# Designs tried in a protein design run: designed miniproteins, single chains. Part 1

All scores and structures are predictions.

Each design is a single chain, and the fold is of that chain. pLDDT is the mean over its residues in the fold that is shown.

## One batch from the design tools (miniprotein)

Design m1
Fold by ESMFold2-Fast:
Structure m1 (fold): chain A 77 residues (1-77)
Amino acid sequence: MEPALTVTVDAASMDEAIAKARELMDKHNKALAVVEPIPGGNRYRIHLFDSLEDLPSAVGLTIRTPGARLLERGGPG
């Protein structure tokens, strides 16, 4: 239910953080990611989940985290 892997990345924007999250999902073969902005504007926390069965946990994290974005691996953009 918790994220399998959490990575902090430097990114100037949410779009750059999303691009990095998609690369991490592909690299680590993760089904879902939640991209969380860190206060300060230049860093993002990317929470990676192993499978689509983790969707309720990923949705819950997205809802409780202001500005967060939920991503599915291999979905059309």
Scores: mean pLDDT 79

Design m2
Fold by ESMFold2-Fast:
Structure m2 (fold): chain A 66 residues (1-66)
Amino acid sequence: MEIETGENDGLAWALARNGDVIGGARAPTKEAAVKVAEAAARLGRQGREEVLALAKQLGAIATLHE
């Protein structure tokens, strides 16, 4: 799985790619962003509810594209 990270607008961001699935997150910390992005990429659309619950716990915003 490929993971990219950075910081923008006072938030850390991460993008994780698992085949054709891309999970993204923005969070107060890089660790939280990576955790949420990786979960989104691993679980895909079927894990959407779990990913959103994790994002809420960590104060993160999750995105899933594919």
Scores: mean pLDDT 79

Design m3
Fold by ESMFold2-Fast:
Structure m3 (fold): chain A 79 residues (1-79)
Amino acid sequence: SSVEEEVRKILKEAREELERNAEDPEKQERILRETYRRIGEILSKAYQNKEVSSEELKKIEKEAQKELDEMRARLEAVK
């Protein structure tokens, strides 16, 4: 879906931005927090507008949370 594609694009951009800011841990934390917020807003709006089914929403949410959790874990590991 277009929603799934948009979420994947945001996740890709977030990974690239985290790499560009590898030497700035505070900025990396801000980037990750902004990414969480953007994805949450997109998914919330898509659900409210009936643009995604309940099953599709759960699939996109789980995949996005997995990717974001992996990004957070990498930041924690490099302290």
Scores: mean pLDDT 82

Design m4
Fold by ESMFold2-Fast:
Structure m4 (fold): chain A 68 residues (1-68)
Amino acid sequence: SEGQKIVDETLERIKELLKKDPNLPFSEIEVILQETVARLSSIEDPATTRKLVMELTNEIQKIVDEVK
C-alpha cells in the first residue's frame, strides 16, 4: 500500500539520520513522525492509519534503543 511505502521510507530516513548523527535530538525525530502521521491520515482510512502509526512508532523506538 502507499501508506506502507511511506512508513518504510520514513524508517529508512530515520536510520540514516541517526547513523550520521547518533546524538540527533529526539525533537527532530518527533517532527518527522508528526509529518508522516499527517501524510498517512490524508491517504489511508482511519483503521489502516492507526495500524501504520503503531508500526511506525514501535519501529522508531527499536531504532532509538539500538543507538543508545
Scores: mean pLDDT 81

Design m5
Fold by ESMFold2-Fast:
Structure m5 (fold): chain A 74 residues (1-74)
Amino acid sequence: SMLVEQGQKLLEEAKAASESEDLDAALQEMEINLGMLRILLGVAKLIGDKESAAELDKIIDEVEGLIAAVRAKK
């Protein structure tokens, strides 16, 4: 699924951002990627792609966990 492939790319970008020493810049980038992931999830739901929607939900949960971990460092 192209939606899941794009979602995985956004997850990898969020993981890289989470390792940054600039926590404010990292949070901003991760929040932008989370917003993009939610748009991809909305598209998957709109077209009835339940398998891609389930995988995107897992990716969103992982990015939300990364954001929470970075916020805990502040």
Scores: mean pLDDT 88

Design m6
Fold by ESMFold2-Fast:
Structure m6 (fold): chain A 80 residues (1-80)
Amino acid sequence: MENLKKGLEYLEKGRKSLREGKYDEAAQYFTKAAEYFREAGSPLAVLAYNYAAIAYDKSGDKEKAEELRQKAHDLANELA
């Protein structure tokens, strides 16, 4: 599935950026990964939104972190 493959590619890019301390870039990659996983119907979207929230917390963007944490929570409830 193309969306699942793209999600995994962006998840790897996000993890690399996170390891390099590029928190804003990591958050953007994790958000893209979550969108692709969501289109694929994959529960990995919940994981990716949570990683994006953590990255935004580390970059100081607390409002975006809270929004993505809420998206992860809502999606987890939809998939449960």
Scores: mean pLDDT 85

Design m7
Fold by ESMFold2-Fast:
Structure m7 (fold): chain A 58 residues (1-58)
Amino acid sequence: LAALAAELQRVLGLSPRDAALAAALLRHYPDISAEQLGRALGLDEERRRLLAEWLAGR
């Protein structure tokens, strides 16, 4: 979890809290879409796009 949270902080510029939440959601819901995750975190459209690209590349 810590390594994934650190990656999300670096890639998306998330706070440690939001990165930890995103990492936990990805762990419990591995098929979660970027749209669903972006809504849960309150991300803007640009960050949702970056998240979608990052998820597609993993």
Scores: mean pLDDT 78

Design m8
Fold by ESMFold2-Fast:
Structure m8 (fold): chain A 100 residues (1-100)
Amino acid sequence: MLSAEELVERFKELAEEIIRAEEEGDEKTAQEKLKELYKLFEELSRLAQIDPEAALKALEEMIEYLEELIREAKRRGNERAVRTLSSLLALLKHMKKEVE
């Protein structure tokens, strides 16, 4: 199992890869990276069962990072990225509420 720090680092990497793939029009890569991101969320859910404090910290860092990415996407007029990232943000906020 990945540590809380490793989960956050991998989340940031995957989020950036998804945005890049969407900007390049590479829908296949974007879909593959999104699937890896959902797998990461399953690992985060497992961490929440054994170390809820570490999971909460990871969720808070992921939420903060995603809010920053959404702000940047809005400034650039990337409506597709805003929709994708906003959906992920809603999911992370729901997960945080379950762990709190």
Scores: mean pLDDT 83

Design m9
Fold by ESMFold2-Fast:
Structure m9 (fold): chain A 109 residues (1-109)
Amino acid sequence: DPVLEALRKRIAEADENTRDALAGAVTVYVMLKLLREKGEVTIEQVRAEAARALGVDEVPESVLNAAITYLEEKGLVKREGDKLIRTKSQEEIDAELARVEAALRAQLA
């Protein structure tokens, strides 16, 4: 993903506050991509994919929890134990994914 590769470089050179904000946005982006493909994901799958996308060993729990809360508040997912389940259509997930991707691209401008 060329956007994630560019963001990873930007994050490595960013101050702490910018790094945390970008990490949260990338985590939301990764969650939406996984939910688009599968409709259901485990929190551990999200951790692994977000860590890979960010180029880090582990995503901070605060960042991961903020991303989950954001999508729950939008009504796009529900948390069921260690799983996140898509509650909206694939079309609504695609619309949110497009908004998040546009916001991430704006950080590279």
Scores: mean pLDDT 81

Design m10
Fold by ESMFold2-Fast:
Structure m10 (fold): chain A 81 residues (1-81)
Amino acid sequence: MQSRRDRIQQFVQQLLDSIHQGLKNTYGQPVSDYTLLYIQTQDKKSGQQAIDLVKKRFGPVSGQSLKMFIDQQIQLMQQIS
């Protein structure tokens, strides 16, 4: 059934799919996978793995940018969920 709740869940899924594709294209699949896991589960270890991979490959400024992006997405998810 198309409840108001179901529409929010569909939007959340589309948002997560968009984040996954964007990060995969920018930083590679491992970063996108760890970032999505962190956003969905709040597991700090997964978030740290994504940030560490970006820092090693792209430098500390890129790692900080990913951290800020993750923090923003988590806040958005908490407001929708």
Scores: mean pLDDT 78

Design m11
Fold by ESMFold2-Fast:
Structure m11 (fold): chain A 69 residues (1-69)
Amino acid sequence: GGEITELAKQHLPVNPLPVYALIAALVSRETGEPLERVSESLAVTLSMLHGVDASELKEEILRLAREIL
């Protein structure tokens, strides 16, 4: 428990959310799809792979992607 948590905290600078937000922004720009739809599709995929809440993940990806655009 504790050691894994400390290791995860040390890797906070490599949080994948900004990378996924950048991917969402780029896909939206290149395909012309609404950023909300791209963020939703990406969040659902990540939710299925990692067992995290898709709605909360979608909102964070969308928020960060809007800051990039």
Scores: mean pLDDT 70

Design m12
Fold by ESMFold2-Fast:
Structure m12 (fold): chain A 90 residues (1-90)
Amino acid sequence: AEEEAKEKAEKVAKQAVEELEPRLLEISSRPVPFIDTEGLTGEEVKEKILEYVYNTTFKRTYERELLKLKGDEEGLKALEEEAARAAALA
């Protein structure tokens, strides 16, 4: 169950990174409000964006799947609120 949640999170995170990679030129050419890009090269900015998307997607998906397994509705709501805050910065 927990192992399945981890595998699902890994798959979803990898897919998110693969979908984003072709668009990095467009994304990295504008200010990114959730990443401090001051003094970074374009390549460093791309690397940080990919790492951020992977880590954020993995964590969110993994936590969501664990909360579903526990039946924790309050935890799911808290996770959705955190996701909404992150989205508001984009």
Scores: mean pLDDT 69

Design m13
Fold by ESMFold2-Fast:
Structure m13 (fold): chain A 91 residues (1-91)
Amino acid sequence: MLSSLSPAERKALEVLQAATREALAPLVERGLIPEEVLEAFVNDPNQETAERLGEILRELVEKGLISEEELEHIRALLARGLAEAKAIVEA
């Protein structure tokens, strides 16, 4: 439960949430991803919400709405956020 998170785990979650919003905000602003999909993933990051987000991102590339380079940049931002969150928990 979220209420049972340690201060370090809460800080890590905040970092991951901020990184996810930063990475995906341009796509939400452009109307390419529904804000509800982003918020669902940010608030409950699990395999199902991650797969749903991944499917949407892949469809955007296939339709030519975003480039493969833009997708790679988004993945890099998400990976950075995950690494920062992991470092906080492991410290």
Scores: mean pLDDT 77

Design m14
Fold by ESMFold2-Fast:
Structure m14 (fold): chain A 100 residues (1-100)
Amino acid sequence: SKEEADKYAEEGIQALKEKNYDEAISLFRKAADLYEKLGDTLKARFYYYVANALYHLKQNNPLGTLLVLRDARKEIEASGDEELKKQFDEVEKIILDNLK
């Protein structure tokens, strides 16, 4: 359901803020899978990108993290979805702050 997907996404953001990267990755992947089943391909891809960026961060691969975030930004900006762009900006800032 959309409500379940939204809940996993919100819990993923909370885990990310707490630096619980494994939990955040798991939650974002669950959200992405549910959005995909609902036909929301853009939200599904967004959360897959975030999970992949966090995977690289957990592997101490800052270049990999930056490249994933760059590709995500291009796709979100091309979509014109201002709500997802705002959410991406928030997530990107949290991830970049954790690279320092």
Scores: mean pLDDT 86

Design m15
Fold by ESMFold2-Fast:
Structure m15 (fold): chain A 63 residues (1-63)
Amino acid sequence: RTLSPEEIAEAIVESGLVTPEQAKEIADRVGEATPEQAAAEAVKSGYITPVEAAKLARLLEEK
């Protein structure tokens, strides 16, 4: 259920919501995390909205 930082960064880049650099920052901040935790960190960082976070969590769950 937890994802590696590499898996989180890849999924965030695949979502198209942020740049690869921003995806790496999110992954570095959250570390090994659930889809919900990774999506919450992206919102906290100001890169995506809460609505976009729901889409991101779904994409991370597909890993």
Scores: mean pLDDT 77

Design m16
Fold by ESMFold2-Fast:
Structure m16 (fold): chain A 88 residues (1-88)
Amino acid sequence: MKEEEELAKKIFEEILDKVAEEFRKQGKEKEAELVELVKRAALEGLPSEELLERAAKEMGLSREELLELQKEATPVFKKAADEVEAKL
């Protein structure tokens, strides 16, 4: 089932790339950087539960800053995921 893992990885990368691009278009570079770090951690094989924590640590974010970024990122992630799924 290596093919399913490769497809899931490509879908995940496309979603994160769309989210990062959308944040960059809005001038939200910090949110875009968080998304890019999450993508890197995921590609390194970290569990989904650790992705945000690793990214926040690399950016030197406090717990409060991470929560604010998550609030801004959540609706953008949902829209990007829906758009990628619609193409499948």
Scores: mean pLDDT 75

Design m17
Fold by ESMFold2-Fast:
Structure m17 (fold): chain A 84 residues (1-84)
Amino acid sequence: SIKEKIESLKTAEELVEKAKELRDSDPEAAMEFLRAAMLLEIDEELADPSLSEEEREALELRREGILNKEPFSVVEERWRERLA
């Protein structure tokens, strides 16, 4: 169900809005939508051919952390603002 809804949404913005709707009723589902939004943003950044090898490695490490459901403390400050 949650997986199907995540797959149907095309933008990080749509995923963040769904997370906001669920934050009080289903905080675990809200976190899954936020992680999906973060993954979309990272994939978009990784598509930039001007990234240095060091920057690319840092983004890939962050992507792996999100996939392994690591705490939001490893996420950029800008993502904390989207929860407010």
Scores: mean pLDDT 70

Design m18
Fold by ESMFold2-Fast:
Structure m18 (fold): chain A 56 residues (1-56)
Amino acid sequence: MPSLEEQLAALFAALDQKTAEALSKESDPRRQALLRGVADGVKAIAASVYRLEAEK
């Protein structure tokens, strides 16, 4: 099965793709900032969960 590192990389790639699609459709800079903030938050949570699993 894929490693946790590979799973995290795939998740980040998918999130980056979805964020880029959303940003390309959004003209409001405030909403663009919110979209980037949400994406960064999701990545931080995913990295934190991965770190906890990797410590086991």
Scores: mean pLDDT 78

Design m19
Fold by ESMFold2-Fast:
Structure m19 (fold): chain A 61 residues (1-61)
Amino acid sequence: REAAVRAVVDEILAGLAAGEPAPPYSLPTLREVLEARAREAGLDPADVLAELERRGEAGEL
């Protein structure tokens, strides 16, 4: 579970770092993207958000 949460966060951050093209006028918030990806993976969105916050605190974001 924890490894799956980290993998989902890694995938989202890698996509952002790669400059995934999204129209500026219809960009979902990072939170909405995380929630959608978590649900698709069968994970709790709160766990995915907590991992993102942990990485921010560690300077890994």
Scores: mean pLDDT 66

Design m20
Fold by ESMFold2-Fast:
Parts: C-alpha cells; sequence; structure tokens
Structure m20 (fold): chain A 57 residues (1-57)
C-alpha cells in the first residue's frame, strides 16, 4: 500500500470518529484537507465523505 492510501485511510478513520460524536464540520474538514494534500478533486473528496457518512450511520 502506498503512502497516499495510508494517509487517506487514517483521515477516513478520524472522520468516522468525529461523525460518531456528531462533529460533522470536523469530519468534513479533515477529509477536505487530506484530499487537497493528496491532489484529489473536490468531487472525489465528496464521494469519500459520502461513503464515510454511510459507514457512520
Amino acid sequence: MDAKQVQLNQAVNKALDYLKKGDYDKAKQILEDTGKQLGLSPQVTQSIFDSVKQQAA
């Protein structure tokens, strides 16, 4: 697994923790910041966030 996938997985796990605590804004911020650092488009980052929300539900 490359370093970018490891970083993204860590951000997803942290965002899941915030979503379970009801902290939507922090969860979104973490994924947007990480997505930008990894060179992901806003559309791809949004799709990841939607998937993370489904996992938290």
Scores: mean pLDDT 80

Design m21
Fold by ESMFold2-Fast:
Structure m21 (fold): chain A 96 residues (1-96)
Amino acid sequence: SRIAEIEAEIERILEELKPIEELIKEIIEKAIKEAREKGKKENLSIEETLELFVKIAEELIEKALKEGKITEEQAELLKRLLRLSLEGHRLLAEQR
């Protein structure tokens, strides 16, 4: 199934990104907080808030890359992880 393929790819990416797991946690937590605050203020749907989260997270990844905190390869893997996670969420929502 596509969900199983997404889960397997996410697991592989997470293992490759293990050396920067604390930085990933900081990026994700900040992106979640900002997306929730803006989503609540602008009365966004859950889907719109998730799209905003991915956008903010990608902006934070680009900033970390520019500051030399991560490699270009790590930035691309993390962006792929976010896109796969969003696809997985949408597929699971369609089964409800």
Scores: mean pLDDT 83

Design m22
Fold by ESMFold2-Fast:
Structure m22 (fold): chain A 91 residues (1-91)
Amino acid sequence: MKKLIEEAKEKIKRELVEKLGVPEERAEEIAEKAAKAMEAKAAGNNVEAAKLYLEAATAALEAALEAGYISEEEAEEGKKAAEAIAAKVAA
């Protein structure tokens, strides 16, 4: 599990930098939070996993908005989608 989560973290970081133009330091912070969400889910802490996932997804959308890759409207729709996914993760 730990190796799989670390590989997922590196992939998320790479995609944020390469596809969304997020600065490496910001991408690392977002990927770290996403990794913690995966660890919480693996431990059966679904509520904590949902919270961490929503925080990571919101941070990624805000970083993409700041980088100019998405509009404010797209960021708002993305946040709504992230909230729906977080509700599913919490179940």
Scores: mean pLDDT 80

Design m23
Fold by ESMFold2-Fast:
Structure m23 (fold): chain A 61 residues (1-61)
Amino acid sequence: SEESREVNLELQKAVADATARAAADPASGAEEAQRKGDKQLESSERLTAIVRRYLEEKARA
């Protein structure tokens, strides 16, 4: 379905964004490490939400 394709594209974009964000966030100190951890958690939460939406869409098919 077109919805399935759109969700897949959004998932790919989220992965690419998370990768670029990780590359831009070097671990150079305690405060920087904490900031990097917070961003990793945020990326993980976003990815979890996208996966959940994908599974819900697949269940409706």
Scores: mean pLDDT 66

Design m24
Fold by ESMFold2-Fast:
Structure m24 (fold): chain A 82 residues (1-82)
Amino acid sequence: SAEELLARAEAALERAEEAYKKAKEARAAGDAIRYTAYEIRTIGELLEAVLLAEKALELGNERAKEVLERAKELAEKAGLNV
């Protein structure tokens, strides 16, 4: 359902936000390996959130627009061009 897709998109976005915070902490600590790992996780979770939210929106759940906007903002903060 559109609601299930939205819930999964929101969960993926929350995981992306957490991974991004951990990436920033690793960068500040000078841990290049952890920084890279959390960057990869941020990208993967953002991609999942966007794909699920777009599908929820196609099925008529307008609340998915909020997830897409938050995902775009996080992507820009993370230095991603998507």
Scores: mean pLDDT 88

Design m25
Fold by ESMFold2-Fast:
Structure m25 (fold): chain A 72 residues (1-72)
Amino acid sequence: EEAATAAAYKDQLDGVKKMLDKAPEMSEENRELAYQAGLAAADKALSIPELADYGKELREHAEKVYEEVKAA
């Protein structure tokens, strides 16, 4: 059950990461939404032991996107 749940969340995390990779090309409003979604997904992944390292990487990526939003 936990392994199946982790796999499902990993698929969601992959989708969120792809969204964040496109964030610099988005409008400021959509970029902010992408950042919030990325941060929430990363926090959820960090609560799952099998995905903790992936969640940490995603969180760091989301924080970089947030800095780009601030710079814009």
Scores: mean pLDDT 74

Design m26
Fold by ESMFold2-Fast:
Structure m26 (fold): chain A 89 residues (1-89)
Amino acid sequence: SPVEKALRTLQQGREAVRQRSPLEELQRLGRQALEYAREAGFPPEVLRALEGLVRGGLAAHREGRFDEAIAAFETAEELVRVSREEQER
């Protein structure tokens, strides 16, 4: 499902931060996760929040604030999980 793909891609983003991967790899993963979230049909406010979290994580990674980058991707994963549950209610 697009939701499971979004979650997996965000998890890969967190791992990329832990491994100190190049910014280009994290940017690719962030774009892919947002595309899967759009395919999942999440409402515009959720998509904007996810875009903000991904952008924040990328900025933190670029600046060497790796714990903040990891936290941003973890928060994005939680937002996807909560938004999935709300769609199923």
Scores: mean pLDDT 87

Design m27
Fold by ESMFold2-Fast:
Structure m27 (fold): chain A 84 residues (1-84)
Amino acid sequence: GMAEALRRQAELVKNAKNKDEAIEHLSVALITLAVARVLDPPHPLLDQAYENVLKAIEFAKEGKLDEAARYVQEAADLVAQWEA
């Protein structure tokens, strides 16, 4: 599911060789959530997940890859609640 896909992106961000590679993985996470927000009815958990990925991108731009990964993991947990 989408939560599992976001958890995979979090691991890829955490293990990224540099911030540019991390931002590529975060862009996939952001697009995944943007598509869900267009196709599915509006939901606060999807909005919060999207905001967490935006924060992850800002931390990745600062080179804070562990912090960025934590925000994507939180987004995955929010999506798991929405999918339940």
Scores: mean pLDDT 86

Design m28
Fold by ESMFold2-Fast:
Structure m28 (fold): chain A 91 residues (1-91)
Amino acid sequence: MKEADLVAEALDKMQKAVEEAVKAGASPEEALKKGVEAAREALEKSNLSEDLKKKIEETLEKLSKDPARATSLLAGRGSKEIQEKAAEWLS
């Protein structure tokens, strides 16, 4: 698997976890927490480089500082937006 594909998969799992939590009535903070946990779990199952894992972790930390904005950006987004974010993190 390409690193870009692994990053995209982690972001897709994060988005799905956020969408499911929001549909279940979770707050933006709770939804984002579930999303971040799903992304971290996906990354743990991957063989991504340590440098890329650190870059992704820094991005997840930044998202956690603004849960409402992060949740709004992720909820309802399609896989195309996720792919664009993966490309940004790999540049």
Scores: mean pLDDT 65

Design m29
Fold by ESMFold2-Fast:
Structure m29 (fold): chain A 97 residues (1-97)
Amino acid sequence: SRADAIGDLEGAIEAVENAKANLADPRKAAQYLTAALLLLNSALQLAPEELRPLIEEAIRKVKEAGRALDAGDLKAAAEYLDEAIELLEEARERLEA
């Protein structure tokens, strides 16, 4: 349902924000990124077709953040996570409209 998609997006945003807050603890940050990806894949299945590209791009940004984190580039990881949050906030707003 639309409510389930909104719930998954809100959960994913929280997980991404928690990952960003914990970038100095790479293992903890990686756990939050894993949680975000699970919620995003759920949201992608529930979302209307027109919103799927926004969620897919957010998934790509979260994966890029994970790669940057693995490389020790915390600045790049934070920037990718900020981009993911912006995409997910847009998707949530459009679902609530």
Scores: mean pLDDT 90

Design m30
Fold by ESMFold2-Fast:
Structure m30 (fold): chain A 93 residues (1-93)
Amino acid sequence: VTLTVETSLQVEGDKVIATVTVRVEGPTSTVEVTLYANIDGVTRLQARAAGVREGETLTLTFTMDKSRFESVTGVARDYDSGKEVSATASLQP
């Protein structure tokens, strides 16, 4: 299986919109996707989706106050192989 994880940030006024996109290619039964945000120095789970299958693309979106937001990490894990891929996006200085 090939897992592709992309994270992006869009600033909208005083808010940050974080988007995690996961693409699954090749044979797998199930991929789990989790979205974590680092807020005020604490990592918090924001969203989770299970049951992403071969050939599917999943998008998770999360919105937070820009002043508190540090980073977002998307994690995709293949249940069959235990293969895990992550991508992190951080606000630039």
Scores: mean pLDDT 76

Design m31
Fold by ESMFold2-Fast:
Structure m31 (fold): chain A 61 residues (1-61)
Amino acid sequence: SKVRDILLEAEKVRNLYGDSYAKQKIVELAKKYGVSLQEILDKAKELGMEDLARLIEELLG
């Protein structure tokens, strides 16, 4: 799944560089792969990735 790959890459970036860079990577990859932030959020919740889910909710406002 492209959405799963986005989340795994964002988690790597978060672990190395923190939340701000993870948010940038999520937006970049969402645009690159043509997936909505809502789709990525729904998948993060499904996978129990609570920290990434919080960051995506912040991006959505």
Scores: mean pLDDT 90

Design m32
Fold by ESMFold2-Fast:
Structure m32 (fold): chain A 108 residues (1-108)
Amino acid sequence: SEEIKELVLQLLSEDEKVRQEALLELLKLYKENPEEVVEVFKELLLSEDERLRLGVIRFLGGLSVLDPKGAQELLDAISEEFGKLLNETPKEKLEEAFEEGKRIAEKI
């Protein structure tokens, strides 16, 4: 979904309000149609565009604050793609993206 991809990129925005609105809209879409969001996130995690990969990790971070159970269910669903990402991206970069996602959620 182009909408999901655009929202994931907005999680990387320098504008805090844009990041917060994107997180809440992605959360809404995930609640309404989790299967579609999971399939798009699997594609984005395998993307050559690092921004898309890190944006998915930011969503996981935000979701871990707003819906811890939903975050675990999402992580389980994307575990194979996430495992590939761990082999190709420095751990520190993934940890920072996750923590930034948590910070977005904590300011809502």
Scores: mean pLDDT 88

Design m33
Fold by ESMFold2-Fast:
Structure m33 (fold): chain A 96 residues (1-96)
Amino acid sequence: STLETLKAAFAAAVASNDTAALERVVAELRALLEADPNNLEARALLIAALEHLGRPAEALDAEVDLGVEWLKAAVFSDAALLDRIDQAEAEARSLV
């Protein structure tokens, strides 16, 4: 999948300290999230990539956007979605 390709690209960019590759991953993840704003794995990966680039303010903006979209969707009764959001936030926070 596109997300799996981006995960591999992120891992390679981090391993090689390739800032240009990390910027490309960020751009592709933003495009993916425009199509699917509730893609929790893509959001978590975006936050991780922004933290590696030294852009914590943009990482926080991505986390806030996820919260706003979730509230708009009004899916409060979906326990699986709530668990996924909590996991994505916890994972993002563990990277700071």
Scores: mean pLDDT 72

Design m34
Fold by ESMFold2-Fast:
Structure m34 (fold): chain A 77 residues (1-77)
Amino acid sequence: MTNDELIEKVRKEMEEIDKALAELDAQPETSERVARKIGLELRKLVLDGIYETLEEAKKNGIEFKSINEIDAYYIRK
């Protein structure tokens, strides 16, 4: 995969998370809803970091092979 393909994949996953969050916001506020919302928001923050890393890598001519490689890079700070 190219960095462009990984960027598109991350962007699509973030869009799906936004849709899931909107669906949760339409539901009554329960402990399960709150827990799910927190989980999705945390995942979106991780994906934002991966997106920034991919954009920066693209500017510097660095290629990543998979999202797992990027995730390991990002979370090791």
Scores: mean pLDDT 73

Design m35
Fold by ESMFold2-Fast:
Structure m35 (fold): chain A 71 residues (1-71)
Amino acid sequence: SMEKKEIQEKSKEKLEELKKEEEERAEKWVKEGILSEKEAERKAAIRLTGRALRFIGDQIDEELARKRAEE
């Protein structure tokens, strides 16, 4: 369906954006001496996973709401 393909494409683009943001955040944590490089990488990976799952969930909810409004 169009909705499923749209969600997948948006999720892919958003994942790349979120990955970049978390990589930049990880670098800042290391530069500021808050976390070691390995700790920052681990935290960034966990945060990326959580943010990505939330985004996908929000996109599914949005498309379901739109579909119901069109019915």
Scores: mean pLDDT 79

Design m36
Fold by ESMFold2-Fast:
Structure m36 (fold): chain A 68 residues (1-68)
Amino acid sequence: SSQDEFLEGLEVALEKVKELVEQGKYEEARELTDLVRDVFDSVRSSLSPEAAAKAEEIIEEMKRLVEE
């Protein structure tokens, strides 16, 4: 489903944020996190409550990684 593809894309983005943080590229990691958040906000109303909750959890993990 499009929701499953979206969530899979978020997991890929999370791994990219982790890689950028490990490389000391905090500016790029924050920019990616902000972009992902903006995309989520634009599609949130189209997601099931369960999919929205999972997406929010992944985005919160990204936020924690870049707010150190």
Scores: mean pLDDT 85

